# Designed miniproteins, single chains, continued (5): the designs that were tried, part 97

Each design is a single chain, and the fold is of that chain. pLDDT is the mean over its residues in the fold that is shown.

## One batch from the design tools (miniprotein)

Design m19569
Fold by ESMFold2-Fast:
Structure m19569 (fold): chain A 60 residues (1-60)
Amino acid sequence: MELETALINAKIIQDVLDREGKLPQEVLDRLEEGARRLEEQGLLEASKALNDVVERSKRG
């Protein structure tokens, strides 16, 4: 995933979280896996954005 695409996806996921209050566990699992893969590709900012969304959902 390219950095630009990853940031767009993170924003969409944040919008869903804001609308629904919490992401389903299956979505959280996929986001954590995606963040790990982005980190492996050197896309650290995109990985951090996805991890921030996961943490927001866990706190809600």
Scores: mean pLDDT 70

Design m19570
Fold by ESMFold2-Fast:
Structure m19570 (fold): chain A 63 residues (1-63)
Amino acid sequence: MENIKKGKELMEKADKYEKEGNFPEAARYYGQAAIYYRKSGTPEGEKLADEAIQKAAEVAAKA
């Protein structure tokens, strides 16, 4: 529950940096979101972590 909430906060921060064109910072926050989602130990968290990791890889390629 707390880990999912923290992951969502980090995703919002990452999305804002991506919108600003700050791809290195966006990648860092997407990566951190994935870590918190996985710490939840839930199927929901695993799915969200996979999505966050994919976003991190995509924005890192743009940096």
Scores: mean pLDDT 83

Design m19571
Fold by ESMFold2-Fast:
Parts: sequence; C-alpha cells; structure tokens
Structure m19571 (fold): chain A 73 residues (1-73)
Amino acid sequence: SLTSIKVRVRAEGSSEVKLKVTYADGTVKEYTVRLAPGEEHDLLLTLPADQFKSAEAVEVGGAKVLSLSTTTH
C-alpha cells in the first residue's frame, strides 16, 4: 500500500511552499518548491503507507496553498 500526498499551490509573487512530511518513526522531511509569479503547481509525493504519519504545507512569501489531500491505495 502507498500513500500519495497532493498539494495544489499558487504563487501571487516570487515565493515558495514547504511540504513537511512526518514519517511513522517520527522523522520529519521538508520539500521546498520554488514558484514563479502567477504559477500554479501540483506537488505529488508518494511513499509507503506504513511509513506515513502526516503532512503539512507551509506558505512562504506570496504562496497560497489551495488544497492538500492524502490518499492511501
């Protein structure tokens, strides 16, 4: 089984989004996506479901998080 994390983001200026993933063992990893003004992105990260605990998206600068979803399959 896999867990997919999907984050939809939009930049209202030159900005970035940090995706923070907490693993079942308590480890936290941060993924940084840099965005150009007016740019919309889907960030997709997939990992083993037994290793996934939680995910959080952090807005930096003019970035907006439009949605964050997690799906296990």
Scores: mean pLDDT 79

Design m19572
Fold by ESMFold2-Fast:
Structure m19572 (fold): chain A 68 residues (1-68)
Amino acid sequence: SLSPEQLEAEILLAFAYMLLGLAKSMGVPEETLKKMEKLVDEARKASEAGDVETARKIVDELMKLVNE
């Protein structure tokens, strides 16, 4: 079973993927998509480490990019 931190990090990673998928569907600029793809990869690494704080910061940054 996943630790509480690992589970939270996995949920944040799923949300990061959802935000990227939404951005692609909305036709956001390619430069923004490239930044979001890099952030999602960083969120995946944070999730693998159970680093909830890093995963949260990445999701916050993804939300800012979508709302630009």
Scores: mean pLDDT 83

Design m19573
Fold by ESMFold2-Fast:
Structure m19573 (fold): chain A 80 residues (1-80)
Amino acid sequence: SAELRALLEAEALYMAGSALKVIADKAEEKGDLKEAIELYEKAVELYRKAAEIAAEVDPELAAEAEAAAKEAEEKLKEVK
């Protein structure tokens, strides 16, 4: 169904965002601020896309993705 495809797409985007956020955190720890900034920006974009797609098919995933995007945005503000 279209709903199942949307859910799987949202989950995939959420997982991709989470993976990039982990790599960004490691880059920040090493002082690679330029890499950390680029990766946090990409993580925010993926989390926001996941939240938008999940909004009508999985409200819990949408809320988790929005929270993750906000956390990554706060990190981005700290490293910019």
Scores: mean pLDDT 89

Design m19574
Fold by ESMFold2-Fast:
Structure m19574 (fold): chain A 70 residues (1-70)
Amino acid sequence: SNAEQAARSAEAGARAGAESGNAAAYSGTHDMFKLKPESKAAKEAAERAAAGASAEESQRLTHIAFLDSK
């Protein structure tokens, strides 16, 4: 239904937003005192790491939910 599609779209948007936010936050932390977004290589590495962390977080939350179902 339209409501189900809207919910899935919202979840996809939230995940994309979280990944983008994590990438920005990680980039800042990774650069420490530099905090320079002009470091393209560092920014790309942070974005890849944030994407991987998002996938790992999803798996971890699924595992925790499974344990909590006990």
Scores: mean pLDDT 55

Design m19576
Fold by ESMFold2-Fast:
Structure m19576 (fold): chain A 59 residues (1-59)
Amino acid sequence: SDVEDAENDLKGAEEAKKLGSKATARAALHGAQEMIETAQTEEAKELAEKAKEVARESL
């Protein structure tokens, strides 16, 4: 589901932060941005926005 996909994107962004890898963080940022654009539910969009914020913290 959109919500589960967005939750996985958030977890991916959190893992990128733990790894301290800018390349992984950039990939997570791109994934989160795509989810924001394709999300059909407000909940999924909010989770994707959170994932984008977390990914940006590593850049």
Scores: mean pLDDT 80

Design m19577
Fold by ESMFold2-Fast:
Structure m19577 (fold): chain A 69 residues (1-69)
Amino acid sequence: MEEKREKAEKLIEEGEKAFKEGKYEEAREKYREAARIYEELGEKEKALEAEINAGIADIVLGVKKTLPD
């Protein structure tokens, strides 16, 4: 159990780092994988939080494609 939780926590950390570095697609994937693991663990609140962060990364990707430099 703790091993899966540690993996999910590392994925959140990797997602946050990727997001900060502007790697939004990688951040989205990391958050989605973490959300899946949290759901398997029954941690619905953390799973929802990770899904929200993945959604934010996806929105940022869409917005960046439409904004002028």
Scores: mean pLDDT 79

Design m19578
Fold by ESMFold2-Fast:
Structure m19578 (fold): chain A 55 residues (1-55)
Amino acid sequence: KEEIKKKILEASKKAVELINAARQTPLTPEQRAALGAEIDELVKEIKKALNELKK
């Protein structure tokens, strides 16, 4: 249970750091697409972990 909470926290922290980096640096459309895909994977991981906590 605590391990799942730690995974959610780490994934959320990583997503925030990626968003902040994107806001400070001009990105190409390809780099923005890659960043979006990475954030989407982190969100998917968080949703999966939240579902595990509900069980």
Scores: mean pLDDT 77

Design m19579
Fold by ESMFold2-Fast:
Structure m19579 (fold): chain A 71 residues (1-71)
Amino acid sequence: SEAERYTQKGREALSQGKYEEAVEYFKKALEIDPDNVQAHLLLAAAYFHLGKGDEAKEPLKKGVEYIESLK
């Protein structure tokens, strides 16, 4: 899917230390699939790498809430 394609591009950007590009790709994935747990958690990780801990809070919360809903 297109969301999976953007998530993959974001992961590639993360592996290259391109954290700002990774944020943009994960945001695009979430525009297509807002409930994508992996994209939320990876977006939080990219924000933490950029020193943007405040921006990481909402994606982290959404990812964790979904994982907790599976228990």
Scores: mean pLDDT 84

Design m19580
Fold by ESMFold2-Fast:
Structure m19580 (fold): chain A 66 residues (1-66)
Amino acid sequence: MTKVIAEGLSPEGARAVAQVAEDSGGKAEIEMGEPAKVIAEGLDAVGATAAALLAIGDGGSAKVEN
């Protein structure tokens, strides 16, 4: 069970990260703003990696916790 905290996101990037987390069987909370932030919990390893890479690709940052 992995947690991802993604920051510095565009609104589109935040929605994409949240969708990946939900598709991974987890849940996500989006803090919409400029920039946006997503806290995703309950991800599998593949979903956590995808969410983190998507956040970085969107120009943000991601912290992955076991």
Scores: mean pLDDT 81

Design m19581
Fold by ESMFold2-Fast:
Structure m19581 (fold): chain A 87 residues (1-87)
Amino acid sequence: AVEEAEKALKAGDLSKAEEILRKYGFNFDSADEALETLEKMIENAKSEEEKKLVRVGLQILRKLVGGSFPVPEEYQKKLDELEKKIE
């Protein structure tokens, strides 16, 4: 499941990666909601698989934010903070 999302991300299939992550509670309707969901999931991640899922979600959101629409600098900084928090 997590590995499937990582493979979709690697292939550049963001739509498939989003679909997989939505099954795990991610919301991509807005950047703010996606960030809030990721932040909450990081706080609640207890297993290595949950941490991997969050890392994939961060990578997908980073690609969506950087490639799909103009994004305030604050979102890039927030993503960097969340990445540091899960390591």
Scores: mean pLDDT 69

Design m19582
Fold by ESMFold2-Fast:
Structure m19582 (fold): chain A 99 residues (1-99)
Amino acid sequence: MKLKILLVSRGEVKELSEMAKELNKEYPEAEVLVAGSVEEAEEILEKEKPDAVIIVTGKMSPEEVEKVKEIAEKHGVPVIVVDNVEEAKKAAEELIKKY
């Protein structure tokens, strides 16, 4: 089975998207998706049903972080909160290796 991971941030979506592309090439067993807003994260959680969510808080308000957590919890999806893209990469790799 492919492990689906959703990365959520605001603003610097390009850096997350590039990291997600690298992870998808290195780990064919995983599918890494990116959301640049709370609304996009909600759509992906509903349609794609990811196995985990990683929230990159660097540009997000506390209210936006809490909204993503609430949506993920409603869908039964575990949430990991990190401060930056490098921590998000490490968290994603740990999830993939454990799967």
Scores: mean pLDDT 82

Design m19583
Fold by ESMFold2-Fast:
Structure m19583 (fold): chain A 55 residues (1-55)
Amino acid sequence: MKEPSPIEKALEEAAKRLGNKEALDYVKKARESDDPQERADNIEKAALALGEAQG
């Protein structure tokens, strides 16, 4: 099991505080992924979901 990066922790905390379930799901997928590219893709999607939630 790989420990979460600072950005993954920050996104998870933000998603929980804002109640953004989509972003939280992407952060969880990133944390569970062993592939660096798959982790990066899910981190990007989490950040985008948080940005879209402002609409």
Scores: mean pLDDT 74

Design m19584
Fold by ESMFold2-Fast:
Structure m19584 (fold): chain A 66 residues (1-66)
Amino acid sequence: AEDDEIHAIRGEFGRFVADMLAAGLPDEEIRKAALERGKELGLPDVYETVYRVVLNGRATRAELAA
């Protein structure tokens, strides 16, 4: 099913990005790796999704640092 396929892709992508955030990689390295991984997985709206995920991770770290 379409929803199941999109859910699986987003879940895999989310885990990949979460692992990079947990490893403390710089935002630019996360963005580049996430863009490549998103393209490999066939993630829809890959550029916008990668931008939003990196921005969210940056915001969360800034909030925790404050």
Scores: mean pLDDT 69

Design m19585
Fold by ESMFold2-Fast:
Structure m19585 (fold): chain A 60 residues (1-60)
Amino acid sequence: SPEEALAERVKRGIDNDIKLAKEGKISKETVKKALERVAEYFKDRHPELAEWIEKKLKEL
């Protein structure tokens, strides 16, 4: 579905941003703040995606 395709695209983007942050190529603080906002946005719209993002935040 379009919703599933969107979720997979969001997950890939987040995994890449976390990788770049861990490599020191982008700010960990900037990525954390962005992911917190994305998780809040999806909290009611796609709860499973929001929970996945919250777990990924703990990696930073």
Scores: mean pLDDT 85

Design m19586
Fold by ESMFold2-Fast:
Structure m19586 (fold): chain A 114 residues (1-114)
Amino acid sequence: MKEEEERRELAEAAAASLALLELQLKKEREELEKLLADPSASEEEKKEAEEKLKLLDEAEAELPRLVEETARALGVPVEELRRLVERFKNDPELAKRVIERTAKRYGGQPLTVE
């Protein structure tokens, strides 16, 4: 009966998860690019970094598609989900809290246990 309310709550949790994923991929990419730019890094370290960067490039390229598929699965407009992802990217602490709160709702608790 509360179809729009439920979709909104699930969309917020999904958007928060996608935002944190994007931020994590960006951070890992930055660290790997720094390693590859270091002339003192070993061939072994550079090879591992190149392999990880390739996986990150593929993951980052798939992010827009993952947002589209998530919006489709939840029955929400893609534009709305993208807007929520951008909001949570600007407030990653809120994103974490939203995910934790949503997970705890099934256990009857509004807070995450640390």
Scores: mean pLDDT 78

Design m19587
Fold by ESMFold2-Fast:
Structure m19587 (fold): chain A 68 residues (1-68)
Amino acid sequence: VAPHAAVQAHRARLHAVLSPAERAAYDAAMAVLERWRNGEAVSQAELDAAHATLEAVAGAAAAREAAA
C-alpha cells in the first residue's frame, strides 16, 4: 500500500467529522510538516505547535466518530 493513499484515506475520515475551522487548523499544521519535509527552515517551536494541533484535531475526530 502506498503511504500517500493511507494518508489521504485518514485525512478524508478526519474531514468528515471536523468543522471547517478544525479542517483549516489541520491543513495549516500539515503545511508546516510539508515545509519541514521539503527541507525548508522550520523551527522546533513550529513543529511542536503543528504536532499539538494534529493531536487536538485527532482527539476531537475520535470523540465524534465514537458518537456516530
Scores: mean pLDDT 74

Design m19588
Fold by ESMFold2-Fast:
Order: structure tokens, then sequence, then C-alpha cells
Structure m19588 (fold): chain A 84 residues (1-84)
């Protein structure tokens, strides 16, 4: 489905961002901004169901928490999920 392809694309892109972070190509702040950018794009996409948006946002929140990103960033991701 479109939603499955979008989720796969998001996971692939996040994996690339995590690699760039580990290699020192981007900062933790830049990584966090990229996650917020993905989240905002998904929330604004009328082609995605609320359920698909929530699933992808949960994935992004889980990655942010696992990588120890700032509480402020996690709160912004959770606020975006609440809009869905």
Amino acid sequence: SLEDRVFEAVRTFVDELERALKEGVITPEEFGRALLGIARTLVADPRLSPEAKQRILDYLISRARELGLPDELIAQLEALKAEV
C-alpha cells in the first residue's frame, strides 16, 4: 500500500540520518530537526490515514527516545501525534 511504502521510506531515511549522526556528519540538533520535519510532513499529508500517521509518529518518538534526544524534541513529536 502507499502507507506501507511511506513507512518503509521513513525507516530508510531515518536509518541514513542515524548513520550520518554516528559518522559526525550531522549534529544531534540537526538529527532532531530532521525528525520534526518528517513528522510535520506526515501530519500535513491528506493521503495518509490517521492510523498510518500515528504508527509512523510512534516510530519516530521511539527512535528519539532510544537515541536520548532532548525532552523538548520528544514533546514536540508527541504534540504532532496529538494533532492526528
Scores: mean pLDDT 88

Design m19589
Fold by ESMFold2-Fast:
Structure m19589 (fold): chain A 63 residues (1-63)
Amino acid sequence: MSKEELKKKAEELYQQGLSALDAGDVATAARLFVKALGYYIEAGDEEGYQKLLDDLHARAVAA
């Protein structure tokens, strides 16, 4: 699997996680975000990884 494929999977899982969160399915959202973070790590996409963490932190603080 290429780094670009891993990054796309991470982005896809992140979007699915946000959709689950909007639906109120926090457990599914959490699993999807964890998978997305894993794929960002495998892709070596530190910026994508950090952006996802920052987004999650902002949501947690705002809630």
Scores: mean pLDDT 80

Design m19590
Fold by ESMFold2-Fast:
Structure m19590 (fold): chain A 84 residues (1-84)
Amino acid sequence: MADERLIELAREAAELAARVAKAVAEKGPEELSEEEKELARRALEKRQEAYRLIEEGRVSEEARREALRLLEEGGRAVEEALAA
């Protein structure tokens, strides 16, 4: 079901973003390893797919709200990691 896929993608994106946020907080975005930057790229890909599913309008309001809550967490850290 589209709702389940959306929540799965949002959770995976949030988990990856949390790992990136921890690394950015501990050593700064310019000191990230290529492995940590790869985590940021993977988080961005899952985030983009989740937003695509929301835009298609085939998900419930409940799933959309939960996914947006998860996607709001860690977005800045992923952006900082990829800009460094």
Scores: mean pLDDT 79

Design m19591
Fold by ESMFold2-Fast:
Structure m19591 (fold): chain A 59 residues (1-59)
Amino acid sequence: GELYQAVAPHPQTSEDELAFHVGDVLEVLAELENGLVLARSLRTGRVGRVPRSALAPLP
């Protein structure tokens, strides 16, 4: 998938969400509804739902 960087921190608020820190690199695997994406953290290897607004494309 496409690589993005986190521009905002995200705590895990539900079981299917992914927690990350600013500057983490995430691979987007799929677009979901309601402004969410399914992504994998390259730091932790975990997969979960993340808000698209917390991500920016790598240059």
Scores: mean pLDDT 76

Design m19592
Fold by ESMFold2-Fast:
Structure m19592 (fold): chain A 66 residues (1-66)
Amino acid sequence: SARIKELEERIERLRKERERLLRERDRETDPVRHAALGIDIAAVSLDIERLKKELERLRKELERLR
């Protein structure tokens, strides 16, 4: 379904964003900015996990409606 494809694309975009933040953090020498990047990475990771759970629910719901 279009809904499932949109969620998959959103998850992939967030994964790419997390990879960018991880590379940025690895190059960061300032401890305050390093910590801030860690918080941003944690937030993106939580968003990815939330969307993955929603995606699995939608997949299971569609399977039950068949």
Scores: mean pLDDT 86

Design m19593
Fold by ESMFold2-Fast:
Structure m19593 (fold): chain A 59 residues (1-59)
Amino acid sequence: SMDEKIEKLAKAFAETVGEVDRRAGLSEEEVERSTKAMYEAFKKILEKLEKRGEEKKAK
């Protein structure tokens, strides 16, 4: 489903950002916090974009 796809994409993106942050010298706690925040933000963005696309086509 679209929700499952959004979940996977958001998680993959957040994990990639977390790895970049760790490589840049951030602490494990900072990486974990950043990864979680990025996951939530990216998931919301993807959900909003998907909804906007459907609403535009419905009109």
Scores: mean pLDDT 76

Design m19594
Fold by ESMFold2-Fast:
Structure m19594 (fold): chain A 88 residues (1-88)
Amino acid sequence: SEKEEEFEREVRRALIAMEVGLLKAAHPDRPLTVEELKEIAERFAKAHPEWLKDDESIEEFARYLAEASGTDNVEEIKEALKKAKEEL
């Protein structure tokens, strides 16, 4: 259902935001690096391979990471997620 799909998206967004938030709290005086975002992406990919099932899912995942981290580099995050998927 639409409500169930929306709830699942909000859960994914919240989990990603929490992980990014913890890393930001550890480094308050600088922006997160692309390497740190790739590490988060790889951990989530291993825990939730279903989040990488298709290009649309990868795009959504990359957008959530970009939003949570305060970066606009969606394309570089997408490439990191695609690489992580190949290693699953």
Scores: mean pLDDT 78

Design m19595
Fold by ESMFold2-Fast:
Structure m19595 (fold): chain A 71 residues (1-71)
Amino acid sequence: MFDKFDKDGDGTLSKEELAELLRSLGHDLSEEEVDELFAKLQAFDFDGDGKLDRHEFEGVLSDIKNWKNRL
């Protein structure tokens, strides 16, 4: 799944690629909701580029399931 949305092939997901992944998983997320989620994910270790590697992405998937309940 991750590899299909890593469109630039650098082993990380950009904000736009993450948004597309979330929509593909059936999450009805607006751009505002994606922005809010990204702001919460800033608590994770970003290298300052605002991208997620595969290991961080696995943690994000677990957290997103809980975030869905806040709608």
Scores: mean pLDDT 61

Design m19596
Fold by ESMFold2-Fast:
Structure m19596 (fold): chain A 80 residues (1-80)
Amino acid sequence: KPSKEEIEREAEAAMLIIEASVILLEAREGSELSEEAKEKARELAEKAIELAQKAEEDPENAEKLLEEARKLVEEAKKAL
């Protein structure tokens, strides 16, 4: 059975994927946003999802991957 820390890390990765997915939906649906802002938010959110998914598969690098994914999610939110 995975450790408490492993479960929490997997939960963090899942939450980052959900947050990034919401940003992708907002970038797609946002009629008030410039195309430049939409493109930037989409690129950052897609990269964040990729890193969070890699963190689930690579426990050795998970901490760094999740930290990078979180920074990308925050940057994507600022782009909106």
Scores: mean pLDDT 80

Design m19597
Fold by ESMFold2-Fast:
Structure m19597 (fold): chain A 61 residues (1-61)
Amino acid sequence: EAEELYAKGKEAAEAGDLETAIEYLSKAVALDPRNAEAAALLARTLVEQGREDEGAALVAA
């Protein structure tokens, strides 16, 4: 269950679908907070999303 959500989140992250990755990884971490791999991947994906928002602000000129 949590493992399945982690697998889906990992596949989405590897495909570059950060929105889907965050959704599945957030659910995986919520169901199994002990899963350090899911938590680490979620943190990395959130940082990548934050950098994209920053990049969009720079391009908006």
Scores: mean pLDDT 72

Design m19598
Fold by ESMFold2-Fast:
Structure m19598 (fold): chain A 71 residues (1-71)
Amino acid sequence: AKELLEKGEKLMEEGSKAAEEGKYDEAIEKYKEAKKLYEEALPEAPKAAKANIKNAEDNIKDVEEKKKEAE
């Protein structure tokens, strides 16, 4: 589980960097990948995984709103 959480955190960092560069589709994709890893970690680390899933969902929503404004 810890390795899944750590890999997810790296994907969140990559997503944040992509969002800062205006690459919203790449950012959303990275955050969705991180969310999947956190969901896989739920059985072993439910508290940490739930917190990270919410954070990934919030970041996806934020970037989707920014992309919508850019359309």
Scores: mean pLDDT 81

Design m19599
Fold by ESMFold2-Fast:
Structure m19599 (fold): chain A 57 residues (1-57)
Amino acid sequence: DVAQAIQEASDRLAAGEMTVDEAVELLKKAGLTESQARFAAQVLADVIAAGKRVAPL
């Protein structure tokens, strides 16, 4: 279920339908600690941002 929560947070962050703080709360409900949830949410947000800012090809 943690993996499912990470997938949901990733999809909703990428769609712009969830904030990092909301992703932290989702991951905490899935069983992560505050520190683990914040780290995971930040990594997801950073990866999504990097993907949107790469060169066209």
Scores: mean pLDDT 76

Design m19600
Fold by ESMFold2-Fast:
Structure m19600 (fold): chain A 99 residues (1-99)
Amino acid sequence: SKAEELLAEGEKLMEESQKTGNDPALAEEAARKYEEAIELDPNNARAWNNLGYVYLYLLPEPDPRKAAEAYRKALELDPNNLEARANLLAAIAADPSLA
């Protein structure tokens, strides 16, 4: 589907961003691809989890609030995602008002 294609494109951009020392242009493009994938399929736990990771770790200015929102949605869809749970705690640690 188009949502699956956008998710895959986002994952490639995310991987490339990490390999290039967190290039912000690639990270921002990855976020856009995940946002587009979610618009088409809002129940894609993987897209929400990956979007949270971009907001928390790959953007030049981390956005812990948006990361927490994305990880909470990922956990709503997949409650057993230990990575999303750990990263939600990291987002809350970065901004305790999100608890």
Scores: mean pLDDT 87

Design m19601
Fold by ESMFold2-Fast:
Structure m19601 (fold): chain A 58 residues (1-58)
Amino acid sequence: MLLRVVEDYEAKKPEELSLKKGDIVELLEVVDEYNVLVKSLKTGEEGLVPKRYLEEVE
């Protein structure tokens, strides 16, 4: 599943991924209610991002 970043996110922990608004990421895993593991299609990097910063691409 592809997701779009709706607002810039700056990683706060080593496990997290920094993303810019408009970036497209692939959903790898839903970790919990607030966080997902994603892969950036731009950089190929993987990391945790809060779900609120992402929307489904339809």
Scores: mean pLDDT 83

Design m19602
Fold by ESMFold2-Fast:
Structure m19602 (fold): chain A 60 residues (1-60)
Amino acid sequence: SDEKAQEELFEKILKKAEEKGYDELVEKLKKIKEGREVTLTSEQADKLHEILAEVMEELR
């Protein structure tokens, strides 16, 4: 809800995706940050869900 907190969360997600070598997902996430519409494949959506779960665990 805080814009600054959303930016920090996005940065952590992007960093985790980069660390895992999910290069195509990283490019699409950067486009989403720029306000562009992108379509995630089922595989990319699953990878994003995995990263979100891991980032949320680290933030608890």
Scores: mean pLDDT 80

Design m19603
Fold by ESMFold2-Fast:
Structure m19603 (fold): chain A 57 residues (1-57)
Amino acid sequence: EVEEMVKKIKELLKNKEYELAVDAAKGAVEKYPDSEELKKLLKEALEKLGKLEEAKA
């Protein structure tokens, strides 16, 4: 269900598992392409991953 996927993605983001959060969000959006909440979480995960990559450089 969408709600369970949202919860899992949010937990990965909280744990700073940004790469896993992006992968989970991409899979969730593929299964539920009309879910704006999942698309928003994917964008958030990508933004956090991008900032992490900049911090490592």
Scores: mean pLDDT 78

Design m19604
Fold by ESMFold2-Fast:
Structure m19604 (fold): chain A 60 residues (1-60)
Amino acid sequence: DADSLIKRAREALKAGKYEEAMRLAKETLEVDPTNPEARRLYVEAAKKAGKLEEALSVTA
């Protein structure tokens, strides 16, 4: 569910697993497209991974 995916995305970010954090946040957005926490996590992970432009096109 969305809450579980958000928790995993946060832990991945904390661990420096930016690509995994992006994947988990994107999966959360597929389940709940309007979730602001998932969108925020996706953008932050993408920024840290050097893929900010990709994240902005997906979360817009």
Scores: mean pLDDT 75

Design m19605
Fold by ESMFold2-Fast:
Structure m19605 (fold): chain A 81 residues (1-81)
Amino acid sequence: AEELVREIVREALAAAEAERAGDLAAAEEHARRVEELVRELRASLDEEEARLALARAVAEVAVALGLASEEEAAAFLARVE
């Protein structure tokens, strides 16, 4: 599960980077990979575990992109658990 979360974060950040570079085709391919990994994660975990794992991935991406502080991410995760 942790490995899939790391892959989701990595692909999501790669999609954002490609979009900033103007490479929309690469951004779409990375975004599609994120969708595949999310489906795989949901298939391998129960509903509650998948929700928590996805929340962690979202929090990590938001912090890495500067959309949220680490404190905001921690508060979000505390509410999901």
Scores: mean pLDDT 80

Design m19606
Fold by ESMFold2-Fast:
Structure m19606 (fold): chain A 70 residues (1-70)
Amino acid sequence: SMEEAKKLIEEALEALRAGDVEKALELLKQARELAKNDPILTKSLENAIEALEKGDLTTAEAALHDALKV
C-alpha cells in the first residue's frame, strides 16, 4: 500500500542518517515494489535509488523528501 511505501521511505531516511546506505537501498527497493501503481512515487524512488548507488546522498535525500510529498 502507499502508506506502507511511505513508512519504508521514512525508515530509509533514518538508515541514511545512521550511515547505513545498504539498508536504505533495501528499504527503498521494497518501497518501489509497493508503489508500482503510482508512477510519480515510483519515479522519485527510482531517482533516489540511482543517486544512492552513485554515492550522491544529497540528491537521494531530496528525491525521498519529494516522494513523501506525494
Scores: mean pLDDT 84

Design m19607
Fold by ESMFold2-Fast:
Structure m19607 (fold): chain A 85 residues (1-85)
Amino acid sequence: MSDIFERLNEVLQEKAEELEKEFEEKLKNEKLSEEEKIEVVEELIKKKIEELNLPEEEKKKLLEDIEKIREELIKKSKEAKEAAE
């Protein structure tokens, strides 16, 4: 694959503190469900991708990857909820 993932990982690590802070602020103010939390994370990542000066083709691939990750997270959240008492 191209180095898109490496670039994204570097940007996300550098911005991880900001993303975590914004996510925590949302959680602190409102009691969100796991599904709603995933939506907040998705919105933050989409904003970061828009901020990145990447080719349109690379942005499209990242957005597709995010949708797949979102579906996996929702599935895992439901499975964890079923396993948890």
Scores: mean pLDDT 65

